Designed miniproteins, single chains, continued (2). Designs and how they scored, part 50

Each design is a single chain, and the fold is of that chain. pLDDT is the mean over its residues in the fold that is shown.

## One batch from the design tools (miniprotein)

Design m5827
Fold by ESMFold2-Fast:
Structure m5827 (fold): chain A 92 residues (1-92)
Amino acid sequence: SEELVKDLINYLKQLASRGAKIKVEREGNEVTITVSGLTTREIIALALQLIGFELDGLEVEVEISGDTLTIRIRGLSEEEAKKLEKELSSVS
């Protein structure tokens, strides 16, 4: 899951660089990421990446509302959860 975390961070930073808005919240080993300003293709691409987390044994919940995707990931290590929070908290 460490490589999946890195891939997710890199893709989300790419989306932010073109104007997507990212909010991240952490509660222990659980991270909630809200991304807004997405195209339909970007929503599909994110959803496909998140299937990789489920295959790696993590619990992932996804909610889609218009151009906004809310992702909840459970079962991360504390280090992975903190990395997601740190790397994404500064991008908007």
Scores: mean pLDDT 84

Design m5828
Fold by ESMFold2-Fast:
Structure m5828 (fold): chain A 56 residues (1-56)
Amino acid sequence: DAGAAAAGARSGALVPFIKELNKLVKEGKYDEAIKLLQERGADLAGAQATVDILKN
C-alpha cells in the first residue's frame, strides 16, 4: 500500500475529490465539475472530456 507509506500525503485527498466530482456530475453541475478538474491541473478540453465520460 504505497499510499499509506506516504504519511501526510495528498493521496487521501484523491478519494474526496473523486466523490465530489461524481456528485457534481450526478447533480448536473457540469460547470462546477469542469472548474474543479481545472483547479486540479486539467485543461478545459480534458475536463470537458472527463465530465462527458462520467455523465454517460
Scores: mean pLDDT 71

Design m5829
Fold by ESMFold2-Fast:
Structure m5829 (fold): chain A 62 residues (1-62)
Amino acid sequence: SAQELAGEALLLAQELLGPGAPLPAFDPDNPRATAEALVARAREAGLSDEQLAPLEELAAAA
């Protein structure tokens, strides 16, 4: 489901950015928007396009 994909994006973002990194709030009513916000946060944190690709795929599928 879109909510599961957004949840996977959250876990991946936590792994890529580290456990202390600030992340956007998870909104189960707007899973795609949550996943897109996670991609934006990871990009802002300086992750490469290659590191962002799996997050972007999860956001597109959500």
Scores: mean pLDDT 79

Design m5830
Fold by ESMFold2-Fast:
Structure m5830 (fold): chain A 56 residues (1-56)
Amino acid sequence: SEEEREKADRYGALAALHALQGDLAGAERGVEMAREVGTEEMGKKAEEAMQRSLAA
């Protein structure tokens, strides 16, 4: 649903933010939350956002 996508996007953004701060545990938590409230695709998107932040 649209709400699920929005929540998953929020968790993906939090995962990226934690990754930028060097908090890998928090970043992985954010990805897990995105998967829990969204689809597998949303979880992969959150993971990709986290990885891009780690590379930045």
Scores: mean pLDDT 76

Design m5831
Fold by ESMFold2-Fast:
Structure m5831 (fold): chain A 79 residues (1-79)
Amino acid sequence: HMSPLEELRRAADRVIDEAIQLLKEGKVTPEEALRLAGRRIADLAWEYREKHPELSQDEVDALMREAVARFREKVKELE
């Protein structure tokens, strides 16, 4: 059984991978990809905290910052 925090991390990683794929296909700009991925990840974080009140805000915030940093690094690797 995966913890709710690990489930959120995997969901965020899937959003990042989907955004990177759209960027590779030329369907979005890097700025559009970051905005769409960031918003979707933020929505997921809010929903997971509502469903799992045991998750701390600090843990979720750290995961969100890490996810955004990973996305930016992947975008940089494509340039």
Scores: mean pLDDT 81

Design m5832
Fold by ESMFold2-Fast:
Structure m5832 (fold): chain A 55 residues (1-55)
Amino acid sequence: MAAEEAKKRAEELGLPEDLVNFAARRAQILVDRGEDPETAVERAVAYAKQLAAAR
């Protein structure tokens, strides 16, 4: 599942729990909108990483 893969990648990057959950939810939304799972995961994790850097 795209949400599960995004969660795993965000956890491996050491992101806080709220951003891990954000990445999972965002990846699922992108897949539901017709994006391929790999691109959805990559984009969701990139967004979560940018949010972490802004803190």
Scores: mean pLDDT 81

Design m5834
Fold by ESMFold2-Fast:
Structure m5834 (fold): chain A 56 residues (1-56)
Amino acid sequence: GAEIKAVQKEIAEKLRQIGDGIDKGIARGKELRAQGASDEEVREAILRGIEEGRPK
């Protein structure tokens, strides 16, 4: 029914937002790696990017 389609659209949009956050985190991690950052600093940057991209 229409309700199921609305829920599927909402889930798809939230998943897209999560994916965008992951991509942003990875991009930041690559930038830090290029600057000689440690594995831990790269990991923290990726996780922060994911959290910033998390749907609210």
Scores: mean pLDDT 76

Design m5835
Fold by ESMFold2-Fast:
Structure m5835 (fold): chain A 73 residues (1-73)
Amino acid sequence: MSPEELLERAREAGRELQRAMEELRAATTPEEVARAIGRALRAMGDGWELYLQASKISEELGLEVARLSGLDV
């Protein structure tokens, strides 16, 4: 995967994480909270996998991917 593709996928993962956080803020039942948390964990997992893939190319690219995907690294 090219650096450009990694950065775009990282932005998408970050948007999915933001959406999950919005769903969590709007949650009114335990089931809604659990669902939002599950979505957030999945988005973070996707971002982490992209970070590891980018880090094989360069540390700087890895850190930028982590930042764009919403990971605090």
Scores: mean pLDDT 82

Design m5836
Fold by ESMFold2-Fast:
Structure m5836 (fold): chain A 88 residues (1-88)
Amino acid sequence: ATTTERTFASARVADAPGAEAGAVQMPAEQRAHVAAEAAAGAAAARAAGVPLEVAEDANGNRVESGLVRVTLPDGREGGAVYTRTTAG
């Protein structure tokens, strides 16, 4: 199985179940930074025993998701929706 990690600074639910089209566009550098921080935050939450929500998507993939705190490049705290999808 292939695991894909995705991070969205702001997420919207697409019209079709399982379609993740709701990312707000941001500069590529900021998006990369937010993705790295959200992945690190999700890993830290797992290590601390704080579970991410686990659900099955419409295609039978295991989806781990959660709102994680991220540090923006200017040092401010923000929030990002982190999603890890494992293909079944």
Scores: mean pLDDT 58

Design m5837
Fold by ESMFold2-Fast:
Structure m5837 (fold): chain A 58 residues (1-58)
Amino acid sequence: LKEEVKKLRELKEKATKILEENPEIEEEVRKKALEYIKEGKISLEMLIELMKWIVEKG
C-alpha cells in the first residue's frame, strides 16, 4: 500500500510537469475527464489511467 501510494505520487508529479509544459494537453485531459464522469466511471483506477495517458501523451 505505501509503495503504491509512492508510485501514484511520482506518476502525479510526472503528469503535472507534462501539463505545465504542454498547455494543449490540459484541455485534452479536461475533455477526457468529463467523458469519464459522464460515463459514471469515477474511481481511483480512472484517475490512474488519466495520469498514465497524460504521461504517454507528453
Scores: mean pLDDT 70

Design m5838
Fold by ESMFold2-Fast:
Structure m5838 (fold): chain A 81 residues (1-81)
Amino acid sequence: SSQRDLQLGIIYARRGDIDTAIQYLQNALTGLTGQARQYVQQGIDLLRQGDIDGGIQYALSALYLSQGNTQLAQQYYQQGQ
């Protein structure tokens, strides 16, 4: 599922395994739409640029959006900017 792929992407990014993190986040994109999809794409771009913290924050924002938690999603999005 896209939520599971998001969670795995975040776990691998926190571990410093950025290539594996990006693979899971790319898989998550296939089942996401709207703002959550946009945030995951931005998170992947940040991970590729070496902004690991920003990439993780954007992926967390997308995860919380997919769970219906808009308040936490906004918090993590702001931390990734």
Scores: mean pLDDT 90

Design m5839
Fold by ESMFold2-Fast:
Structure m5839 (fold): chain A 94 residues (1-94)
Amino acid sequence: GSMRVEELRKRLRELRDESDRILEDAKKAHEEGDLLALIGSGIRLIGIQFEVELIKEEAKKLGDEDTVKEAEEVLEYIERKIKEIMEMLKTLKV
């Protein structure tokens, strides 16, 4: 129903915003040489990626193609942040 679609879309925006906060935490961890915090940020992004995938599957079952497309865009956005954290891990100053 329309109300459930609106809830899913709101959650997608919240997860996108949370991914921005996680990346800022990762940048700070990288600057401080905190390997465990940097790894933790990567794990948190993978967790929200799984939640977005679940939202995408629910949107498919509801037949809401616009929400499926929005979820795919959020997944791509999160995947770019995961790649940025992977590059930070390669450049961490020992």
Scores: mean pLDDT 89

Design m5840
Fold by ESMFold2-Fast:
Structure m5840 (fold): chain A 57 residues (1-57)
Amino acid sequence: SELIERIAKKEFGLSEEQLEEAKEMAKTLSVEEAAKILMEKYGLSEKDAKNLVEALK
């Protein structure tokens, strides 16, 4: 999923560390829980956070 990772960095301004955290959350949490955390920590919209989590699952 290198393409998805490149899009996340470019479009959402995520760092390597933030993307790694998002990947771990996508693996261990539900879409709703992971999206909520991404919205709070990184300022993503609900739609963008959910789309990112779904893409990383």
Scores: mean pLDDT 78

Design m5841
Fold by ESMFold2-Fast:
Structure m5841 (fold): chain A 81 residues (1-81)
Amino acid sequence: EEKRFEAEVYLALGEIYYAMGKKLEKQGRFDDAIEAYKKAIELYEKSLELFREAGDEVGAQRAESFIEEAKNNLKKVEEKK
């Protein structure tokens, strides 16, 4: 339970940074958006590790999807810089 709860907290923090990255990208603040997306990926990867340790396969798949989306958006923003 503790690891699953911690995984959910890291996932939520990652979502906040991802949303910040999207907002910064929309404002043309590409360097700031890149930093926000990198932070989101780091937090999602920590969430993934914790879900895997907890044996939460559904949680792990959610984290993997968020990592993929954030990495794709990071690459897209890096091309605009």
Scores: mean pLDDT 87

Design m5842
Fold by ESMFold2-Fast:
Structure m5842 (fold): chain A 65 residues (1-65)
Amino acid sequence: TAAYEEGQAKAAAGNLDEAIAYYDEAIKADPNFAEAYRNKAAVLLRQGNVAEALKYGTKAAELEA
């Protein structure tokens, strides 16, 4: 989705909060979009938010099973 692609662009640029906002928009559009949860988890890890990263990473794994 356009939101997911923009999230990836923001993450690559180091705009981590904006990346999360776009990944949230992608998840809202498709709640089963495992890759958006996974990439949100990766951005949360880059911010040092390990607990939230684990939550979203687990959700991505559940959706990919």
Scores: mean pLDDT 86

Design m5843
Fold by ESMFold2-Fast:
Structure m5843 (fold): chain A 87 residues (1-87)
Amino acid sequence: MERKERLIEEIAELTGMDPEALRKLFEKYGVSEEELERIVEALKQGPEAALRYAQETGDFLVDLLAGLKLFHEAMEEAIKRIEERRK
């Protein structure tokens, strides 16, 4: 696999997003391999740390992806709470 494809897969694992959706997103915004590596490193620090990094650097893709990671985690928590109420 090309290195770019591997980085997209790693971001998918970190964010819980579909790799195909991420590929389309990165194609739309013309994201380079070097930018993908930067995104991966930021996201590995956790979504809150990644959001702080994005705020400090102005990296809108890290901000977007960290926000999506937090949204995914919040949805999982909301589903768990709903299921708990149905007992």
Scores: mean pLDDT 73

Design m5844
Fold by ESMFold2-Fast:
Order: C-alpha cells, then sequence, then structure tokens
Structure m5844 (fold): chain A 97 residues (1-97)
C-alpha cells in the first residue's frame, strides 16, 4: 500500500538522519527514536484510510520539524499521530465487544 511505502521511506530518512547526527545532538536522537517507534506502531496496526492519511501527515510534519531543529513542535506532531493510532485501536476494540 502507499501508506506502507511512505512509512518505510520516513523510517529510512529518520534512521539516516539519526546516523548522521550521532552524539552531536542527543535531543534530536531522542525525538528521532520516538518518531521511529511511532512509525513501527503505525505499521504494526490496521488503520482506516482516514487514520492512515492523518498519521502520515503528522509524521511527515514531525520529520520536517526535526530537520529544522524544532523538537517541541516535532514531538507535538508525533503525539498527534500516537493519539490518532490510539483512538483507531480503541474504536476497533469497542466494535469487537
Amino acid sequence: SMFEEKLKELEKEAEKLKKEVGEKDPEMQKVLDRLLETIKLARSNELSEEAQKEVLEHLEKALEYIKEKKYKEAQEEILKAEITIGLELLKKGVESL
């Protein structure tokens, strides 16, 4: 799917940036780690097409903010992606009851 392909490209960019920065920016490393964990969470769960679109938008924006060294804004976008995933999973859990 295009969602999976785009998440894989974001993962590759984030991992590359993490290697390039190394010990030079520990805060960037921490935010990149959170981004990578959120990408893994998104890839490990079945999301609706609308949730996929929202998650991608937030994760792409987070990576853009990281590149600009706007780590607080990046973390806010990652949190929005985490919330979207969490709400989707909660909805599916309730529908299964």
Scores: mean pLDDT 86

Design m5845
Fold by ESMFold2-Fast:
Structure m5845 (fold): chain A 55 residues (1-55)
Amino acid sequence: SELEAEKMKELTRLTVEALKQPAMSDLEFSPELKEIVKEHQEKVKEIEEKYKKKL
């Protein structure tokens, strides 16, 4: 469906944006990396809830 494709595009864009951040290349689990992961998880949940209401 078009909504599923749109959801996947938004999730892919979020992942690409997260991977561009310098902290994501750090092999050590730094506070900055932890914050990026947490923010990404929250954004994924927001997108899932948004599309859950539409689907």
Scores: mean pLDDT 71

Design m5846
Fold by ESMFold2-Fast:
Structure m5846 (fold): chain A 76 residues (1-76)
Amino acid sequence: SAARQAELAALEAQIAALEAQIQQAIKNGDYDSAIALLKQLGDLLVRYAELLNDPALAAAGRALVDAEIKRIEELK
């Protein structure tokens, strides 16, 4: 539907903006902000996967975000 396509496009834009914010936080050494933003990214990736009816994509997104959070926590 047009509504579903609009929601997917909005989520893709939010994900891209959040990824840019995460990269900037990491570049600035603001690891606490980067971790908080990664948690938000995880929620958006799960919502995106739900709209696609893809539970494997949701699981992969969660695993990727969790691994990145752990990596950044080790940099503190």
Scores: mean pLDDT 88

Design m5847
Fold by ESMFold2-Fast:
Structure m5847 (fold): chain A 64 residues (1-64)
Amino acid sequence: MPAELFVKEGNAAFEAKEYDKAVNAYKQALALKPNDAEAWNGLGKALEKLGKLDEAIEAYKQAL
């Protein structure tokens, strides 16, 4: 599956408030395309919603 489809799945899970599923989808996107700023930003947002603030900050730094 292309990395872009995993990003879209993560975005859909985030909108559905299924933040654990969003994290998993964004991590799968990043396994295929490690420099995907959109996937890193999405991962940060999902981690923030789960209260994992330190991990969210690190994900946002990778999005730069």
Scores: mean pLDDT 84

Design m5848
Fold by ESMFold2-Fast:
Formats: structure tokens, sequence, C-alpha cells
Structure m5848 (fold): chain A 68 residues (1-68)
């Protein structure tokens, strides 16, 4: 599934995907969403992102990063 990262501000990021998004936070919390999820940049930096069970490297997104 494709993934896109939207940088809304220094504090806020939106992850969009055609698949199921799972975010595993450093405190052990798990967030799940279909299609879109909003996170703080701090949470994103300290979490693991999965789409349809596959881990995504946010540094590899390149052209799939949008800045607002």
Amino acid sequence: SEIKLIVESEETVVIESSGKITVKLSDGSVLEADGKITLSRVDLLNSKIFVDGKEIDINSLGDNIEYK
C-alpha cells in the first residue's frame, strides 16, 4: 500500500495511506486507523509505523512528503 506524510507544522504530521495504518509508540501504546492518522512530530519520531503489517521507513518516503 502507498503512504504519504504531510507535515502540517513543526508539531503536527498527518500520515495518509490506502492501507491500514498502525503506530506503535515508545510507551507501548498502539494506534490504528484506516486511511489517515494525525500525530505529533515527537510521537512520530519515537514510534514505529506500519501499513498493512509492513514497517515503513519514514526517511525513505522522499517524494511522498508534503509540506504545508
Scores: mean pLDDT 77

Design m5849
Fold by ESMFold2-Fast:
Structure m5849 (fold): chain A 61 residues (1-61)
Amino acid sequence: MIPKGVKEAIEALRRGVARTTDPEARERAQSLIDKAEEAAKKGDVEKAMEYLTEAARALNQ
C-alpha cells in the first residue's frame, strides 16, 4: 500500500497538473506522477519521491 505521505504528495501534484496551462509541462508531470505511483506500489518509496521531485520541477512548483 502507498504510504500516506507519498499519497498526499501525489494528490497535491495531480492538482498542480490540473491547474497548469502548458500542455507539455502537464504531460511530462503526469508521466512522472504515474511512475512515482507505480514505484510506491512496489514499495520503492525513494524512487517514488525522486519522480515526484521531478514532477514538481516540471510544474515549476
Scores: mean pLDDT 79

Design m5850
Fold by ESMFold2-Fast:
Structure m5850 (fold): chain A 90 residues (1-90)
Amino acid sequence: TAIESLRAMAELAREIAAETDPNKIASLTAAAGILGAEAIWAGADREAVREILREIKAAGDAAIAGDREAAEEHAARAVELARRAIEALE
């Protein structure tokens, strides 16, 4: 469902912020893109999902650069945006 995909995106954002392996960060970021497409297909708002994906990408880029504070900040934004998108479907 759209809610399951959005929740999984939020979990990936948290995992990305905690990850130090650049290859795994890239893989998790790609997985979030797939979940975003699934969320849109299942009825989530396209613009909301794009905003979540933008924050997830920013978290991944920051994590790869070793900027843990920025990675955590972007991941937290992605989690909050996903929560709001889920509420809009309820």
Scores: mean pLDDT 88

Design m5851
Fold by ESMFold2-Fast:
Structure m5851 (fold): chain A 92 residues (1-92)
Amino acid sequence: SMELAQALGNYLAQVKKDGATVTAQVAGDTLTVVISGLSVEQLIGTALTAMGFGLDGLDVESSIEGDTLTLVIRGLSPEEAQAIMDAINAAK
């Protein structure tokens, strides 16, 4: 839903404001978000919070490799994907 997309986007914007590097790319109905610049413990917390949005109806997959968290969100409308990207880009 747009409300869940906006909530996730606002959360990721806050993660960026808290000192993380957050980048987002869209390909079709899939949004890939890459988060770095946090401790492993902070990345785990971020992944768990993002997976919470998955339980509320977003299709969210998370993976951590080294110092990088990758979130893959699927089944987004173009408007939902853009809302998340706009929130992240406006944060800094």
Scores: mean pLDDT 81

Design m5852
Fold by ESMFold2-Fast:
Structure m5852 (fold): chain A 55 residues (1-55)
Amino acid sequence: MEGLREAAKVLIEAANAGESGSEAIEKALEKAKELGETSATAEDIIEKARELLKE
């Protein structure tokens, strides 16, 4: 759960830095894997990013 939140933050940061959607997702997936969220998909990270943007 927390690993997904941190991966979603990486996605938002990469997108704000002007990286392509593919590059942003790749970085976020790698972060999720580092944090033990090996079952997380790109879709899971995108949904978590949407949640964070509403906060």
Scores: mean pLDDT 78

Design m5854
Fold by ESMFold2-Fast:
Structure m5854 (fold): chain A 107 residues (1-107)
Amino acid sequence: SEEEKLTELYRRARAHLAAGDQDGLLEVIEELYKLAMESKDPEVRRRAVALISDLVLRAIDAGLLTPEQAEKVIELLEKMIEEFKDDPVVVGALRLTIERVRERLAA
C-alpha cells in the first residue's frame, strides 16, 4: 500500500505541476517527505527521496517556486541529508538538488 501511495502521490504532484498549482505541489512534497522520514521500509524511504528530488527539479525548471517556497524546500532537503547521511548516493543527489534550487534563487 505504501508503494501504491508513492505512485498516487507522484501522479497528484505531476497534475499540480501541469496546473501551476504551487500549494498543491508543496502539499504532496510534504506527504512524500513524511514517507521518506517515517516509513519502516527502506526502499519506500529511498523512493520517496528520489520522487521529491525529481519534483523539486521540475518545479524550479518551470519557475513555480517563490523564494520563500524554495527556502522551505531546501530546509526539507537538508533534513533528509542528515537522516540519510550514511547513504552517499542519496546525499549526493540531495546536494545536487539543493545546488540547483539555490542557483535559481540567485538568478
Scores: mean pLDDT 87

Design m5855
Fold by ESMFold2-Fast:
Structure m5855 (fold): chain A 86 residues (1-86)
Amino acid sequence: MEAAIEEAAELGRRAVSDPSAAEAEVERLRALVRELAAVDEAAAREVLAAALRAAGEEATKPEVAEKAGVSVEEAKKAYEELLKKL
């Protein structure tokens, strides 16, 4: 489970910090959660929660927007799209 939680958190962070990759990262996260839900629904929920927590934390940091070369509004928009697609 540690590897899946770490991967999900990284996918969540990238979905917010790199809007150009957001759609692909969201699809990868959905695939990971869906695969886990088939065998362990509790694990799937934990992995999803880790991704959303990491994405939300990144969305609140002006440094993340600056690093990604986007505005803070674009980073927040990416987080909102992540929430809608999951």
Scores: mean pLDDT 68

Design m5856
Fold by ESMFold2-Fast:
Structure m5856 (fold): chain A 65 residues (1-65)
Amino acid sequence: TTRLVAFDILAVAAGIEEGVGVKTEHRGDEVIVKIEGEDEEAKKKAAERIKEIAKRLGLKVRVEL
């Protein structure tokens, strides 16, 4: 689905911009987003950006820090 591809690209880009690693896994109607890094503030910023992207695309996401 184009929406899922767009989400994956934008989520990974947000991670790169915040200096954290981002991995996505598709699980049914939900996308699991794993954020990896040492900087807790950067991880929180990436998580917030990813959640906003998901809201705009109408996707259900679960963020794991």
Scores: mean pLDDT 82

Design m5857
Fold by ESMFold2-Fast:
Structure m5857 (fold): chain A 68 residues (1-68)
Amino acid sequence: MDAEFEKLEKEVEQASRELAELFDREVAEEILERQKEVLRKYKERGEVQEAAKAVIEITQRAVAEYLS
């Protein structure tokens, strides 16, 4: 379980670097902080699939707000 959450954390960090190229760095950092907070909460519960869904939702909402 810890290895799966560590992998998700690395994936959101990499995605944040890509988002910083598409958006400004402040937006990318805000998204990353929200994703890390959510990952931490789901890690306490051992819910890897829910953690993955939640970080995807955070990214989708941020992209929708940016495009609005």
Scores: mean pLDDT 76

Design m5858
Fold by ESMFold2-Fast:
Parts: C-alpha cells; sequence; structure tokens
Structure m5858 (fold): chain A 81 residues (1-81)
C-alpha cells in the first residue's frame, strides 16, 4: 500500500511539473513545446489513474483525475489552433 501510494504521489508531482513547464512555454509563445509538455503530463496522469483504480481509490478521486486529463486534452486542442 505505502509503496504504491508513493508511486501515485510521484506521478502526480511529475505531471504537475510538466503542466508548469507547459505554462512557461506558452507564456514564451513556444506552443509546440507547451503541447509536448502537456502530452507528457497526460501520460503521467493516465498512469496515476490506472494505479488509483488498482488501489481501489474513491470514485471522487478517480473522477477528479479523469477531469484533469480531459482538461489537458482540451488545452492541447486549443493550442493547436
Amino acid sequence: MEEKKKKFEELLKKADEYVEKAAEAYRKGKYEEAIKYLEEAIKLLEEALKLAKELGAPEELLEGLEKAIEALKKQIEYLKK
């Protein structure tokens, strides 16, 4: 339990770091780099979601992760325009 919880927390932390790098790239007008960082964040959040489901996490947490992933996907769509 504790080891898997630490892996989950590490995945969320890494995803947050990529979201911050994407925001920085966006502020600098580097939209392709921002998209790349958002794609990495999505991969990490999807891995975290899978791990959370395996751990029997509350439905509220699972829904929150799914909404976060969807928001980042919409952000990528927005940046591609």
Scores: mean pLDDT 84

Design m5859
Fold by ESMFold2-Fast:
Structure m5859 (fold): chain A 60 residues (1-60)
Amino acid sequence: DDEIILKANEEGKKTFEEVRKAVPVTASSPAERAAISDQLSLPAIKKANEVMKKLEEEKK
């Protein structure tokens, strides 16, 4: 169901933006930049997966 995927992606994007606002703006080293990238991506992926499962259950 395309609607489920679309809504899950939207919630993931919202989570990504919220985490981005909380993360320090400047990173001085490549290691810090990698850590910031992981901090932004992991919560968004988890949120999208949770929303997808919830919407799939509601479609039953």
Scores: mean pLDDT 71

Design m5860
Fold by ESMFold2-Fast:
Structure m5860 (fold): chain A 55 residues (1-55)
Amino acid sequence: SSMEQQKQRERQLRIDEVEALLRMQLWVLRKAGSSEDDIKEVEKRAKEELEKIKK
C-alpha cells in the first residue's frame, strides 16, 4: 500500500541518519585516539537503535 511505501521510506531515512551520525562519531573518536573498546561500545549502541527502527 502507499502507506507501507511511505513507512518504508521514512524508516530508511531514519536508518541513513543514524548511520551517518555513527560514521561521524566514529571519525571523531578515532581522531581523538579513543580505544577500540570505546569505539565498539558506540557501534553496539548504534546497532541497537538501528534494530529498534527496523522492527
Scores: mean pLDDT 80

Design m5861
Fold by ESMFold2-Fast:
Parts: sequence; C-alpha cells; structure tokens
Structure m5861 (fold): chain A 116 residues (1-116)
Amino acid sequence: SEYLELGQGYLLNEDYEKAIEYYKKALEELGEDNALAQFNLGIALAKQGKYEEAIEYLEKAIEAAKDKPSLKAAALANLGIALAKQGKLEEAREYAEKALALDPENEIARELLEKL
C-alpha cells in the first residue's frame, strides 16, 4: 500500500500528523486487521501525547498480531508506556510483564519496568 509506505516515511521524519493521516488511509484500504498499521498509528498518536487514542490502536494491534509474537510484544510494551504516561503505573507494569512473557529480550518492556 502506498499509504502504508507514506505513513512510515512521515513517522521516520517525526511528522506525526501526516503519519496518522496516511496510516488511517492505509487501514481503510488494507482493513482494520493490519497489525503493523494499527501499531504504527498507535505509536504516532503516543508521540503527539494522545495516549487514550494511542491505547485504542495499540489494543487493536495486539488483537491483529495474534500470530506475530514480536509485534504483539512491541504493542504490549508500548501500551504499557502509554498507561504509564497517564499515571496508571500498576497497569503499565502488568503490560510490560506480558510483553516480556512473549519476548524476554524486549528492551522497551525492560526499560519501562526499570522506570516504574
């Protein structure tokens, strides 16, 4: 999808507004079960401080990534970060632990637990 590639390009350039726009267009084209697009949309929203919206898309990414354990672990870890940013430290810990259960080498989850 051209929209998925454009979204990734904008995300890398830290243009989160355009990244969000193009990832939403990619989901309309590819379907809501595209785990990578859901994940990256959640990341872009979190980078803008839109943690409630980020959590929604990261939860969708977790569901869509059921057969992709590394992506599922990354989505769980980033959901934990978004929860921590909202002050939900107990829930953040639970999600970091779930991420490590799937991927013990997940650096994001390890770093999150060290900061909690």
Scores: mean pLDDT 89

Design m5862
Fold by ESMFold2-Fast:
Structure m5862 (fold): chain A 73 residues (1-73)
Amino acid sequence: AEELYQKAVDAYRAGNYREAVELFEKAFKESTDPRLKARAYGLAFHAYSQLGDTEKAREYAEKAVEAVKEVEA
């Protein structure tokens, strides 16, 4: 899970947003860590926004907000 998150972050930084979102989605399915999910949901939101996928971007923005509330509680 952590390895997939790191690869997704590296792809995101390189501007490879399509690869980044694919890796994030795989990481989300393999990880139950709410802290990693909170950070990764935010990055997935930005990556989908860059790809112009407004529906997926909105979905991950909502997930990021909920995950942050869960971690802060």
Scores: mean pLDDT 78

Design m5863
Fold by ESMFold2-Fast:
Structure m5863 (fold): chain A 70 residues (1-70)
Amino acid sequence: GADELLAEARRLIAEAREALRAGDYDRAKQLLDEVQKIGVKLALEGHLEAAEELGREVRELKEEFPDVDF
């Protein structure tokens, strides 16, 4: 369900943060692409609040790395 998709996306966000800290931008972008796919799936299935929450968490990650062009 939506909660399981959010949990998976949060795990991917944590892995992306670690990749960014390591300077592995290609891996981080790949992980964030998977997060985006989950967000689109949530929105298309009508889980708007879950999609909005995920979007906020991705924005927070990007704010931690302002010099990275995502």
Scores: mean pLDDT 85

Design m5864
Fold by ESMFold2-Fast:
Structure m5864 (fold): chain A 55 residues (1-55)
Amino acid sequence: SALSEAAKIAGMEESVLTAIIKQALAEGATAEEIADRLSELGVPRGTALAAAKEV
């Protein structure tokens, strides 16, 4: 899944990335904003956006 791929690239557990994305969404962040942050960690933007939408 895009979430698993993003977590591996970012160097974190999938459960940790899932929790971070859920928290960001709960705080009003958009999937685009989350994807931009993941891109700073080296995740390709397409993968990052798909991961944010998968949660």
Scores: mean pLDDT 84

